# Ledger of designs, part 11: designed miniproteins, single chains, continued (3)

Each design is a single chain, and the fold is of that chain. pLDDT is the mean over its residues in the fold that is shown.

## One batch from the design tools (miniprotein)

Design m8352
Fold by ESMFold2-Fast:
Structure m8352 (fold): chain A 67 residues (1-67)
Amino acid sequence: MLPQVVKELPGNPLVVGAAMRAMADSIEEGRSPEESHRAALVAMLQEARDRGLLSDEQYQEALAYIE
């Protein structure tokens, strides 16, 4: 199940910046909408974990949810 803290990540400008960059790169490479969306979500979760906004456990749980 997706944790509440993950649903609030779009409010963080550092996390949003990482997601936007990953999505833009994926679209520029001509990847599918599904692939671009997944890339953005993964980048968002990685940035949040690196910034200490997510624990390792929350990060793994969220990754399992989006796969």
Scores: mean pLDDT 74

Design m8353
Fold by ESMFold2-Fast:
Structure m8353 (fold): chain A 74 residues (1-74)
Amino acid sequence: MKTLEIKMDVTVNEDGTGTMSLEVRVDGEVEIKLEGEAKNVEEAKKMVKEIEEAIKKVMEKYGLSEEDIEKAAK
């Protein structure tokens, strides 16, 4: 792996409404692209879980540490 890029835009309001966008690129190739909208707190929690599971899957696939993810997330 040469490069890991993570772009995240997550907004969650007090009422649980919100939006998310996650793009993960490894060596310039899109590995993960997620977009979603939460209408309530339960949907917002599901979106956060989907982001966490997607990141974990990339970590396992490429042998990445939490530090590598933090550096890539800017």
Scores: mean pLDDT 75

Design m8354
Fold by ESMFold2-Fast:
Structure m8354 (fold): chain A 97 residues (1-97)
Amino acid sequence: SAEIAAMLRTAEREMIKTLRESPKERQSLDIEIAEGVSLIMLSVLRLVTEDPQIQQLLQDLADRLTAIKDEALKSGNVDKAVEEVKKLFEETLQKIE
């Protein structure tokens, strides 16, 4: 689980970096790309993880990230999306660690 936690922390950092640094004109596209990459990583982690509880936590994380992304694109509120991403990853990490 320590390896999964480290990978999740990396995914969180990259997603937040994309949300904060993307130019306004490209923000929607960059957010969708960053989420897509994160979803692929979570799918790979679920495939290689043998613990069904961790597999379910990773699926729940993926589903909730999609909901946060959809709301961010709809509202344009990047600061809210960053805070929700931080909270979601913190909650998920606490359950894994």
Scores: mean pLDDT 75

Design m8355
Fold by ESMFold2-Fast:
Formats: C-alpha cells, sequence, structure tokens
Structure m8355 (fold): chain A 83 residues (1-83)
C-alpha cells in the first residue's frame, strides 16, 4: 500500500540510508502511476478530474515535504546534542 511505502520512506530518512530512500521513492512513484492509470481506465479524464488529480499530487508532495522537514529537524537536534 501507498501508506506503507510512505512509512518506510520516513524510516529510511531517519536512518540516513540514501540508497534505501531512493529505492522507496521509486516504488512510491510507481504505485502512484499505477493508481492514476487505473483511474483513467475506469472513469476517463474530464477537465475537472484532471484539476483534482493535479491538486492531489500537490497535496501529497506538500505532506512529503513537511514529513521530511520534521525528520531533518529531529536529526539536526540529535547532532547538536552530540556536538
Amino acid sequence: EKKELFEKIKEAIRNGNSEEIIKLIEEYLQLVQEEMEKKVEEEGLTPKQIEELREEILKENEKLGEELEKVREEREKEMKEKL
């Protein structure tokens, strides 16, 4: 599921494993593409649905950005405590 991959991405970022982060992002993007293709096959795309998909993608990217920023802040705090 998309949510499971999202959680794995957060874990990989916490661990600082760049290879794992890249791999998980690729898997996440593949699932997003598959979901979009399935929706297109089932419903067809109207102009309104295209706008909705665009907004959905932007919202998901914003949530990812916020979560990544939180993990980065936690890591920065840990590094500051060690120094």
Scores: mean pLDDT 68

Design m8356
Fold by ESMFold2-Fast:
Structure m8356 (fold): chain A 93 residues (1-93)
Amino acid sequence: SRRARIEELIRRLVEREFELRLENAKSGKRPPNIGLLDDDERVRLLAEIYGIPVSTLRELIRALETDPEVAAIAEEVVAEYKPKADAAYEELK
């Protein structure tokens, strides 16, 4: 279903972000300040980080902004990973 495909994509992106943040925390690296990039540069950098096409990421961003079902799926996936991320960061302190 459309929901299952979107959930799987968001889950992979959240897992990749979690892995990258954990790796950067272990190595003492700070993540890049994405907020200082323009929209096109941010999308290109994020697509590279997540290992997906720029077009796929742009479509996902539009869906997150315009489709409340997609936004709800993203919120559910992020909430699922938060306890795991919090536990992993506590182990690094």
Scores: mean pLDDT 72

Design m8357
Fold by ESMFold2-Fast:
Structure m8357 (fold): chain A 117 residues (1-117)
Amino acid sequence: SVEEIAEKIREVFEEAIEKVEKLLREAGVPEEVIKEIVEEARGMARQAIGEIKRLLEENPEDIEGLKKLAEAYVKAILDNILGRLEERVGPVPEELRKKLEEVAEETTKKIKEIIEK
């Protein structure tokens, strides 16, 4: 069902956000900054899930459109995280950036797999 797909996507976003929180904490990012980033990421994920659910209800056959939408939201969330880090902490270390990008790639892949089934 659309609800079951939306719930699976929510679980994927929550797992990804928990991984981001851990990476930021291990990198020594201040707890206040981590809380701000996590809260914003959860808000954006809720918006993404709502829009994906709406498109699934309106055009369930538009699998490619759904995948593009999911990819765009994951990218927007990653870009927001990186932007907040630069504003609050300064230049993001290359190793941390790569790990955050890996989480985003894994998240996109998992959501696309959920949409395809």
Scores: mean pLDDT 89

Design m8358
Fold by ESMFold2-Fast:
Structure m8358 (fold): chain A 90 residues (1-90)
Amino acid sequence: SSQIEGALKLLDERKSELSKEEYLLLKAVLLYMGTDPSKFSSEKEFYDFLVEKLNLPNREKARELVEKVSDEETMEKIGKKVQELLEKTK
């Protein structure tokens, strides 16, 4: 949890170096990794969590982000950047 918190802080510090979409995808993955999935009874609850944490306008935008992360090429690129952020918080 402290490593996830450190990675989120580092991501926010580097927000100006990232596109809006890349920032949101990276933050969504880090939030998911730092969250107990048993706390969500449905995908809708997870979308509501993302709306609140990412300051999104609605659940539809949260769903779009989750679908983009599900793309293999996008997940590989975002996954590598997530690992880099986690490594830098050691």
Scores: mean pLDDT 77

Design m8359
Fold by ESMFold2-Fast:
Structure m8359 (fold): chain A 56 residues (1-56)
Amino acid sequence: GKAVQNLKRLLESLGISASDEEINKILEGGADALVNFLQSKGLTPGFAKTLASLVS
């Protein structure tokens, strides 16, 4: 869906690799799952929250 495509594009722009399965799991987990994932890739909490809001 569009949300999966938007998240893929966002992650690609950040140089972050993620499979379709990982992306679907993040979307299933909602904004908190996305924020946690982005922080695990080295993003600050504030930046991760800002990016998560742009995917919605």
Scores: mean pLDDT 76

Design m8360
Fold by ESMFold2-Fast:
Structure m8360 (fold): chain A 87 residues (1-87)
Amino acid sequence: SMMDEEFIEELVELAKEAARAIAAGDLERARQLNREMYEKFLEKKPSEEVVEKLVERLREEAAKETDPLSQLYLLILAQEIRDLYEE
């Protein structure tokens, strides 16, 4: 649905900002963004299908990052989100 697509893109943009903050050494901003993503995720309680699409989008964005720390952050985040819904 459009609302699910909006949710996915909102979390992807927050994740990219957090990844860039980590690469820049701005750990306080990264923690703030990570908290915001976590809260939005818990409130939304997305379906498995929405989670799979979010994980796919995060992995696609990781492949586009040139900074290794940003790339690694997005891949770790994708795996953590996946693990929350795989049991």
Scores: mean pLDDT 85

Design m8361
Fold by ESMFold2-Fast:
Structure m8361 (fold): chain A 112 residues (1-112)
Amino acid sequence: MSPEVVAGRAAAEISRATGKRVAVVVTTDLDGNPAVGAPVDAPASAGVSVLQNGETVAVGVGSGETTKEAVLKALEAAGVTPDLVVAASPNEGVRAAAESRGLPLLTAEELA
């Protein structure tokens, strides 16, 4: 099962169980490949889907010179503040972005 599917399922279940807004973050390099293990300063794109009660309530996309910048732009574009982030990739840039917003982070690896 892909990390994106694991992250999406986990986010839907957490959002239903808690009623909280859960952001699913998927990162890719500029060629569209998963940015798993990418350096924090690598150029990347990020997609964010925010789920509440198992339904998508907001989406955002962002690109940046770093994975952290791409994730922060995607979260801003979604226009809603999540309570929790679930990441498809175990990426330090995603962790840095979540930490900068004070958001708890779970990864697909922790939820598999």
Scores: mean pLDDT 74

Design m8362
Fold by ESMFold2-Fast:
Structure m8362 (fold): chain A 80 residues (1-80)
Amino acid sequence: MLAEQLRKNAELGREALERGDIRMAALYATGALAGAGYVGKAVEYLDKVNSALKAGDLEKAKEVVREAIEEVLRIADALE
């Protein structure tokens, strides 16, 4: 059940990122990490995304969000 919820949030995050909604993609990915108990990782990724967005570096923000989504999927795989 938890692995399925993580995969669903990763899918929603990728969909948001494909639509150019970096903030929503970051929220789906970091929300999934926090919900799975990885609060420290969630905060770290969210801080990196916010720093990149504040600097106007959209490509860096997208890269960090992709890394967070991949981490969510890795955690889901480890739960199986």
Scores: mean pLDDT 85

Design m8363
Fold by ESMFold2-Fast:
Structure m8363 (fold): chain A 92 residues (1-92)
Amino acid sequence: MLAEAIEEIGGVIKSLLSDEEYAKVLPYLREAYEAAKNGDEEKAIEYLEKALKIIKEVASEEKFKEILEKSIEIAEKHGDEKTKKKIEEIYE
């Protein structure tokens, strides 16, 4: 499910970012998780996109790329092709 995917993506983000970088992203990840838990897929994807844009701003290109690659793998593992494609669209 999308909520499980967002939780695992959040774990990857926390592991790769510094505490200061992660603190800037956490509010958007929390909103994405709550939206996904409530079945609001569009709002969940919107907040996940906002989180990824903050990561692009605060993290190195190498960290950002690794987070995107891991996020796509997690979405594929937990979600269907639709969930994976939506995350890939945020990547572009």
Scores: mean pLDDT 78

Design m8364
Fold by ESMFold2-Fast:
Structure m8364 (fold): chain A 87 residues (1-87)
Amino acid sequence: MEAHLELVGDLLHAEITGVTKEQARELRKYLEELGAESIDVFYDGNTLLLRATGLTKEQVEELVEFLKSLGATKITLTIDGETKTIE
């Protein structure tokens, strides 16, 4: 599983590849538990495309740790144009 996350203001865009149906469900539930105001998810059996609003930088960093717990091997996080890669 690899994840690309971008946070611009309170708008999170994510593309996550190598996702199982169970992991997609867990990710959606986790975002709801974090208190996201809106969540739009598209899943095709491998790739999850996500938009969410109302998340803070700290909550997105918590989402990165959650993705690592699900077995993400590479995460790219961009916050307001600044990119960090976690492997």
Scores: mean pLDDT 84

Design m8365
Fold by ESMFold2-Fast:
Structure m8365 (fold): chain A 85 residues (1-85)
Amino acid sequence: MVTTRSAGAQLPDGRWAWLQLEFYDDGTVELVDSGHSDDPEIREIMKEAVERFEKEKPNIKSEDDLNSLVAELTRFLRERMRELG
């Protein structure tokens, strides 16, 4: 079985960013997909979000840890993207 979660944000002007994470039965977690609007500033924010995921990846031991990381990444994307508006 695999648990899939998405972290993402969208601005009122239509710019967006998201990451899809999967947590597997063997305890691994992977960034399986991501996307963002065609914007250099959003691209840099996405790079930072991916770096945050990679840093926290070794600490993900449960679905609760995954849900906490997804909430953190969603908050990070929303706050950073809001600063662009």
Scores: mean pLDDT 83

Design m8366
Fold by ESMFold2-Fast:
Structure m8366 (fold): chain A 75 residues (1-75)
Amino acid sequence: MIEEDVKKVEELGKKAKEEVTKAVEPLGQDAVRAVEKELERALKEAIEKVKKGEPLEEAQNFLQRKALAALLRAL
C-alpha cells in the first residue's frame, strides 16, 4: 500500500514537472531550472510524507500547491 502511494505521488510529480516546465519554457532556461529544482525538492518531501504515514491526499495536495506556487513565482 505505501509503495502504491509513493508511485502515485511520483506520477503526480512527473506530470506537474512536465506541465510547469512547459509553461515557463518561454521565460528562459533560468526559469526552467528554478522550477525544476523547486519541484524536485517538493516531490522528495511529498514522498517522505507518505513514507512517514501521512495520508496520500495530504502529500498530493502539498505537491500540487508547491507546483502552483512555483509556476506563479516564475510568471
Scores: mean pLDDT 82

Design m8367
Fold by ESMFold2-Fast:
Structure m8367 (fold): chain A 74 residues (1-74)
Amino acid sequence: MEAAEREKELEEGIRKAALYLRVALELGRTTQAEVDALIAQLPPEVQERLRRAIAALTEEELEEARRRIEASEK
């Protein structure tokens, strides 16, 4: 369908956002209230997908995200 590429990019973006928000919370760079406020500004469909993605993150995915942030913050 016409929107296939956009849906694929949206799904990838949601996963990246979930990883960054979760790691930022663990590192104390943001608060749960700030994360909730950010999510509330997104379209309803994206809000539910993002919340679900955050809840579904594995320890391995979190470790991968921490390594990426470490590389950027050298």
Scores: mean pLDDT 74

Design m8368
Fold by ESMFold2-Fast:
Structure m8368 (fold): chain A 62 residues (1-62)
Amino acid sequence: SEKLEEYLKHGEEVGKLQREAAKEYLGQELTTELKIEGDQLTTTVTLGDEVITSTSPLSDVL
């Protein structure tokens, strides 16, 4: 859908800025993984040894 494509495109731009900032200010690699499971979107953010997982309904992001 057009909304999903726009969401993913915007997320890629934000992700690039976050990765650059994390490397510059924290000296650590930032990895963002998006997983679609049924009607849910799970976002996993890894920064060094820290892992943060957030789950949202697709209806809330689309």
Scores: mean pLDDT 71

Design m8369
Fold by ESMFold2-Fast:
Structure m8369 (fold): chain A 86 residues (1-86)
Amino acid sequence: PEELLKKVKEAQKGLEESEELLKKAKKPLPEAQEAKRNFTKALELMEAVSTGKLAGSPEVQEELAKLFKDGKENLEKAKELVKKEE
């Protein structure tokens, strides 16, 4: 339960950071848009598992891991791009 809450908070933080980068960017920032999509899907998937709508199968766990990895990579790339505009 504590690990799930930590992951939910991490995904929420990733969403908030993606939104802030999109507000700050002077040009379209597809990396931040993709990070936002990745973290949104992770939150939806975690909610479906926690409410029993979806079984926490190994496949679902692998999908969550990929969404977090892709989200973090896209977020980091977006931060670098925005920093170059400063």
Scores: mean pLDDT 81

Design m8370
Fold by ESMFold2-Fast:
Structure m8370 (fold): chain A 84 residues (1-84)
Amino acid sequence: SKAHLEEAYERLLKALDEAEQLLEEAVERGDREMLQQILDGLERNRPGIEKLVDELEKNGYEDKAKELRDRYESLVKRVKEALE
């Protein structure tokens, strides 16, 4: 159970890192279609992220839960601002 939560956390952090790289490339190119695809992907994954955050908090990983939530919400905000 704990090993599964840690693996899921690391996988989501890696996915957020990859999304951040795509965001930087899309901003540099002025690629609004890619920015929208990134936002759509992030919002589609919101329930999975919220579920993992809840499971991390329930298992005493409050710091990891906060980091995951903060990184996700920061990335969503950055994509939305880039689309303005």
Scores: mean pLDDT 88

Design m8371
Fold by ESMFold2-Fast:
Structure m8371 (fold): chain A 95 residues (1-95)
Amino acid sequence: KVLEELKKIFEIFDLDGDGKISKEEIEETVSKEKDPSKNLNLEELLKKYVPDIKEEDLTIENVLKKYPNNIKALFVLFIWKVLNSDKPLSFEEIF
């Protein structure tokens, strides 16, 4: 069920429907948000949702072990992977 919810979130960020998410698509999705408090601050998201995992240890395995069934922790992993990639990533490349 958590992966199904993540897939739906992924589809929201997939603005061109190509099955991959780029940094630009994340930034565009955030810029369309009317509430500035929803702007992505990756450092704050990491501290809030995955405080027990260092960036160097941010893997799907470590997130699932420390935060089982936590959609917010997995969402932060998703955003972190895309923002630190030099290419667009598919759902399967992220998870």
Scores: mean pLDDT 71

Design m8372
Fold by ESMFold2-Fast:
Structure m8372 (fold): chain A 70 residues (1-70)
Amino acid sequence: AELEARAARIEAELDAARATGAGPAVGGESKDGAAVIANLEAVLRALERRGAPQETLDAVRAAIAELRAE
């Protein structure tokens, strides 16, 4: 239940991050982008502590890497 709720929140945050990243011209180290990355990193650490499935961990890591590359 808690892991499922966190997965749903990650999905919502990924959708929000994609919508923000698709917008023109905030590639300059926005507070919003940094906050999303920090939040995803915190969620990733919590999921690792709880022994989340590797596929979930890989998805979050990929999202963080993509956001960091923007």
Scores: mean pLDDT 65

Design m8373
Fold by ESMFold2-Fast:
Structure m8373 (fold): chain A 85 residues (1-85)
Amino acid sequence: KAVVVIVKKDGSVEIEEVEVEEISSETAREYLLKYFPDAKILDERELPDLAVVSTEEGTVTIAPVEKKEYAKAAAKHALEEILKS
């Protein structure tokens, strides 16, 4: 199982559990682009174990359930960097 973590520009955080067989950085990226096709993939060097995308409302990431807190921190960090731009 995996979690989708959505961090919105208003500071709210939403977490949804999704049924996926296996998550890697590559499959996470494919999942996010499939469901958020207009989103921009963020630099992998900052988030090597996660795929994070930016949307109009904030940032979205997907990770295994055991990495939920790491995914949440990564999505928040990505949003802070976008808001500085």
Scores: mean pLDDT 70

Design m8374
Fold by ESMFold2-Fast:
Structure m8374 (fold): chain A 80 residues (1-80)
Amino acid sequence: SAVAEAQAAVARARELALERGDEEAYAATREEAERAEAIYRALAAAGDVEGALAIHEAAGRAGAEYNGKPVPAPAPIVAP
């Protein structure tokens, strides 16, 4: 599914960041993060609030792991 694909991309970005060190690995994996963001936006536009939230939560968890800071709150999503 699109949600699973985006979550896998976030997980890959996180693993690469942890493997090589935070800054260089995260920069190298920005394309995976951008892929996850594109899927997130498509799901939000389609009204799949639950799917979009699942991706956002995965990204937030990964971001906290990288730098110890929470990911900023997402833009409001219109409920289905």
Scores: mean pLDDT 61

Design m8375
Fold by ESMFold2-Fast:
Structure m8375 (fold): chain A 60 residues (1-60)
Amino acid sequence: GPREAAREGARIGEAAGVRAMVLEGLSAEDASRLGKETALREGLRRGASREQVEAAIRGA
């Protein structure tokens, strides 16, 4: 459902941010921004709302 879609989006975003920091040398700030943007795109694509994805990023 949408909550699971939001959590999956958040998980993918976190992984993308960590990967960019480790492999591409992005700063923590830039990696965090990339991770949030990736989480939103993936969560929305999977049927979550923006609010649900943002809540999942916060660990809700």
Scores: mean pLDDT 84

Design m8376
Fold by ESMFold2-Fast:
Structure m8376 (fold): chain A 100 residues (1-100)
Amino acid sequence: SMDDIISTQRRTNDTVTQQFQQVSDQQNVPQDFVQRGQSISQRTQQILDQASQSSGQQRVDLIQRSSYLIGQMRRVIDYLRQGDHQSARDIIDRTDDFVQ
């Protein structure tokens, strides 16, 4: 069901949020960058909350939007783990503009 998809996405977002915090600490990522990543994760949670209260096409669109944001944060984590801070920052910059 869509409710099961939303619940799965919430758990995935929580995991990704924790992984982002851990890798940011390990890589000594600047606080401004950490705050921007955390804001994306918080906005993703808000979108999932809206999806739970929505129906029809609006619900589908919100689920797709949350899936996109989770995917972007996973890419950020992967780049940080590789020491590629510039590629990680580029993804945050593009994603942050999208979530505003």
Scores: mean pLDDT 88

Design m8377
Fold by ESMFold2-Fast:
Formats: C-alpha cells, sequence, structure tokens
Structure m8377 (fold): chain A 73 residues (1-73)
C-alpha cells in the first residue's frame, strides 16, 4: 500500500468532516459577519480537497480556522 495515498485519503476524510461541521454552524449562525467567515472557511477547505492536499496542509488550514473562530467570540 502507498503511504502517500493513505495520507491523501485521511486528509479528504478530515476535510469532509470539517466542512460538514462548518455547514451546521453556518446554518445556526445569525450574524452576517459570522456567516461570511464560515462560508469562506468551507470554500477554502473544498479547494484543498479538490487539489488533493495532504494531511499536513488540511491540519494547518484547520488551525487557521480555529484561530479565526476564536477572534469572533
Amino acid sequence: MEEKRKDIEDAKILADDAISYLQEQLAKATDPKVQAVYQKMIEELKELREKEAGLSDVVEKLVAIVEELRKLK
């Protein structure tokens, strides 16, 4: 089995889970500024998924997302 292929598959699973979570949060958000941030995050994760980014790239993006969400609190 190819290690690189498993890394990309794991990255897609993580990105899909994160996108699903963010879509649920977007549906619950009432502030237009918060909604815009969630939409941007979802689009950026979808772009990483489409270009078959590795697990490290997806994790780095999720860390950035968490930091942006903390600023909205």
Scores: mean pLDDT 78

Design m8378
Fold by ESMFold2-Fast:
Structure m8378 (fold): chain A 100 residues (1-100)
Amino acid sequence: EEFEKVIRRVIKELAKRYGKPLPKSLREFLENSTLEEKADFVLLLRMALGLTDEQIRELLLKYGLSEEQVDEILAAADKRFAERVAAGQLTPEAVERYRR
């Protein structure tokens, strides 16, 4: 329940950020999102829940993404994380949660 609530909150935040309609499910989000949007989703989800790379990988695979797609998304998320750290945009708590 809490996990599903956090996922819905992150998807809602991204829909607002990218000026898109709110997806009805995580599956709809993953089917209709760009690589950049999926990378931001992973970044926000890791910062909110402290999920490991392994846990994120398992989640994305469960929703029908290939291992190659998951690797691309995780690499893009790491790049965006590094950019936000360099820009001073993340709290120490968010940085710690991402690095779990």
Scores: mean pLDDT 78

Design m8379
Fold by ESMFold2-Fast:
Structure m8379 (fold): chain A 57 residues (1-57)
Amino acid sequence: MSEAEKRLEEAYERTRKVLAESTDPVIQAVAERELKEVEEWLANYDDPEVQERALSL
């Protein structure tokens, strides 16, 4: 498993936890957007741009 993939999986799990535990609608909306973005990155993991962004997390 690559470092970029590992960071994406960790970000996905963390964002899911924030969404589940947050009571603030604004934080929930941000977490939902971040979750979708990470899902898109995971789907396009073989894209070099996605790999660079994942390493920046």
Scores: mean pLDDT 74

Design m8380
Fold by ESMFold2-Fast:
Structure m8380 (fold): chain A 96 residues (1-96)
Amino acid sequence: TSVTIGVVADTNAQSLQGGQAGAKISGGTVRQVDDGVSVLTSNGSRAAGIAGAQEGAKIGSSAVVVDSEGNSTIVGDGTLVQQGRGASAARRVLLE
């Protein structure tokens, strides 16, 4: 019954890397939604990384979504980069 949107934690200057073939993101904001999903949005200013999140490349205006399963998705204005994390850390990369 509802979603809770808020900051997961006080994230300062951090980098989110996939651990395998990931990339870091800098410039954005962090939001947490229902089901323990964390969303990091790059608003064209500065992004703060979510520690322990695996994500793909940096995109000008990016949003990193981390679900309760530990799956990370980077959503940009044009390019979409999705990288899974967790035990497998296996996801496809979607490029436009």
Scores: mean pLDDT 35

Design m8381
Fold by ESMFold2-Fast:
Structure m8381 (fold): chain A 68 residues (1-68)
Amino acid sequence: PYAVEVRRRRELEGGSGRELELVLIVVHGGGAPPVLVTLEDGRVVRVEDAPDDPELLRTFEGTVLPQP
């Protein structure tokens, strides 16, 4: 058993007016790297391992409860 933590951030692209939702999934106790999911208009457009970027991690605020 492992704990899963989900962090979210919304980002608005300048000029285009498009809203992106970034979802960071962290698995505790599994030893796996975090996964970054990018959503546009509620649709998954990219899934990749999260870069080891402290600025990216700092942008995701607080501990969020996992969704059912």
Scores: mean pLDDT 65

Design m8382
Fold by ESMFold2-Fast:
Structure m8382 (fold): chain A 81 residues (1-81)
Amino acid sequence: SFEEILEEVEKLVKETLEKMKKSSAEEAERLADETERRLVGLYVRAAEQSDEAQVQEFAAHLSALGKELRELLEEIKKKEE
């Protein structure tokens, strides 16, 4: 269901953020990139099960989560260097 996909997205991002905090800057970048690719896959699955308006709202939410991942990556890079 759409709600199950939303829960998977939240869990994936939470787990990735926690792993990034324990990783080198290089590994954190790899985790962020991999997670962004997985989020695109979840978006495609959501699009198959949801109205256009729901899909657009979900895309906006994914954009916000992607920014959070990138902001943490920049913070890790600054602390490591």
Scores: mean pLDDT 81

Design m8383
Fold by ESMFold2-Fast:
Structure m8383 (fold): chain A 103 residues (1-103)
Amino acid sequence: MKKEKLEEIEKRLEELRRRAEEAAKAGDRSVIKEFAREAAELLIELLKVLGAPEEVIEKVREMLERIINAPPEERQALLQELDDTFAEEFEKAEKKYEEIKKE
């Protein structure tokens, strides 16, 4: 059911966050790109569960790939562009998330 898929994605995101924090504390920045790619795939899975349009998902995936492959100095600007470009769609996804969590 959608709620179970949502909870599984949430657990995977939390585990990824903990692993990323551990790697950062160890000073191993070489794995950050791998964690970013895994996070991007989880975000795409989340958007699909939340019913985002396929065209939005494709554009988000493309932008996330650009962010992951960008130099560090460009990534903050690209992340802001992602938030600004898809703010309305992310708001709709958040509302759908709340609906699924209720049932």
Scores: mean pLDDT 77

Design m8384
Fold by ESMFold2-Fast:
Structure m8384 (fold): chain A 89 residues (1-89)
Amino acid sequence: LSPECETACLNYINTGTLPSNYSECKDKCEKAYQAYKLGIISNQCSYQPISSLIPSNIKCTDLIDCTNSVTGNNCQETASRVAYNVLYN
């Protein structure tokens, strides 16, 4: 489990959510994080494996644009946003 997913899902459970939701959170967060990593590798938003892993509230272009950033902070922010947004399935 990525550090971003672990932190985001722990924050979710700490808001009074049932433990079963923590497992679902981790699974969905990891899928979103893998989609982010695939965006780095393939650099294609139309690539089906990337699209199928991205939650509906996250744009594929945001993940791809991270790979072309001139600052490392943009990529870290994108990964954190992906992990955080998985909480709002």
Scores: mean pLDDT 51

Design m8385
Fold by ESMFold2-Fast:
Structure m8385 (fold): chain A 109 residues (1-109)
Amino acid sequence: TRAEEQRALNIAVEARMIAVSELRRLLKEKGYSDERIEELVDRFLQIFGESLLEAIRRNRGASAAEIVRAFLELFRKRVEEYMKTLSKEEQEIVRRVVEEVEALLRRRA
């Protein structure tokens, strides 16, 4: 239903805000430049948004929990591919943020 899609969107938007805040904080603590931080954040947001849009589109009429589950599967696959382009330290930071997003979404869904 439209209400279930909106609930999934609300949960995902909250997770996105937390993820971006944590990603910026962790990268800043490691001494990354503002330019590099925003580059990584922009790419993360692009992957997040594309995965969410596809999950909603493919699961129209599904429950919020089903949409969130589909999102997590798509998001994880795309982030794992993106991590292959990153340094080992950047991979560790992104992995930590992804684990936090997954834990939050599983609690809310």
Scores: mean pLDDT 88

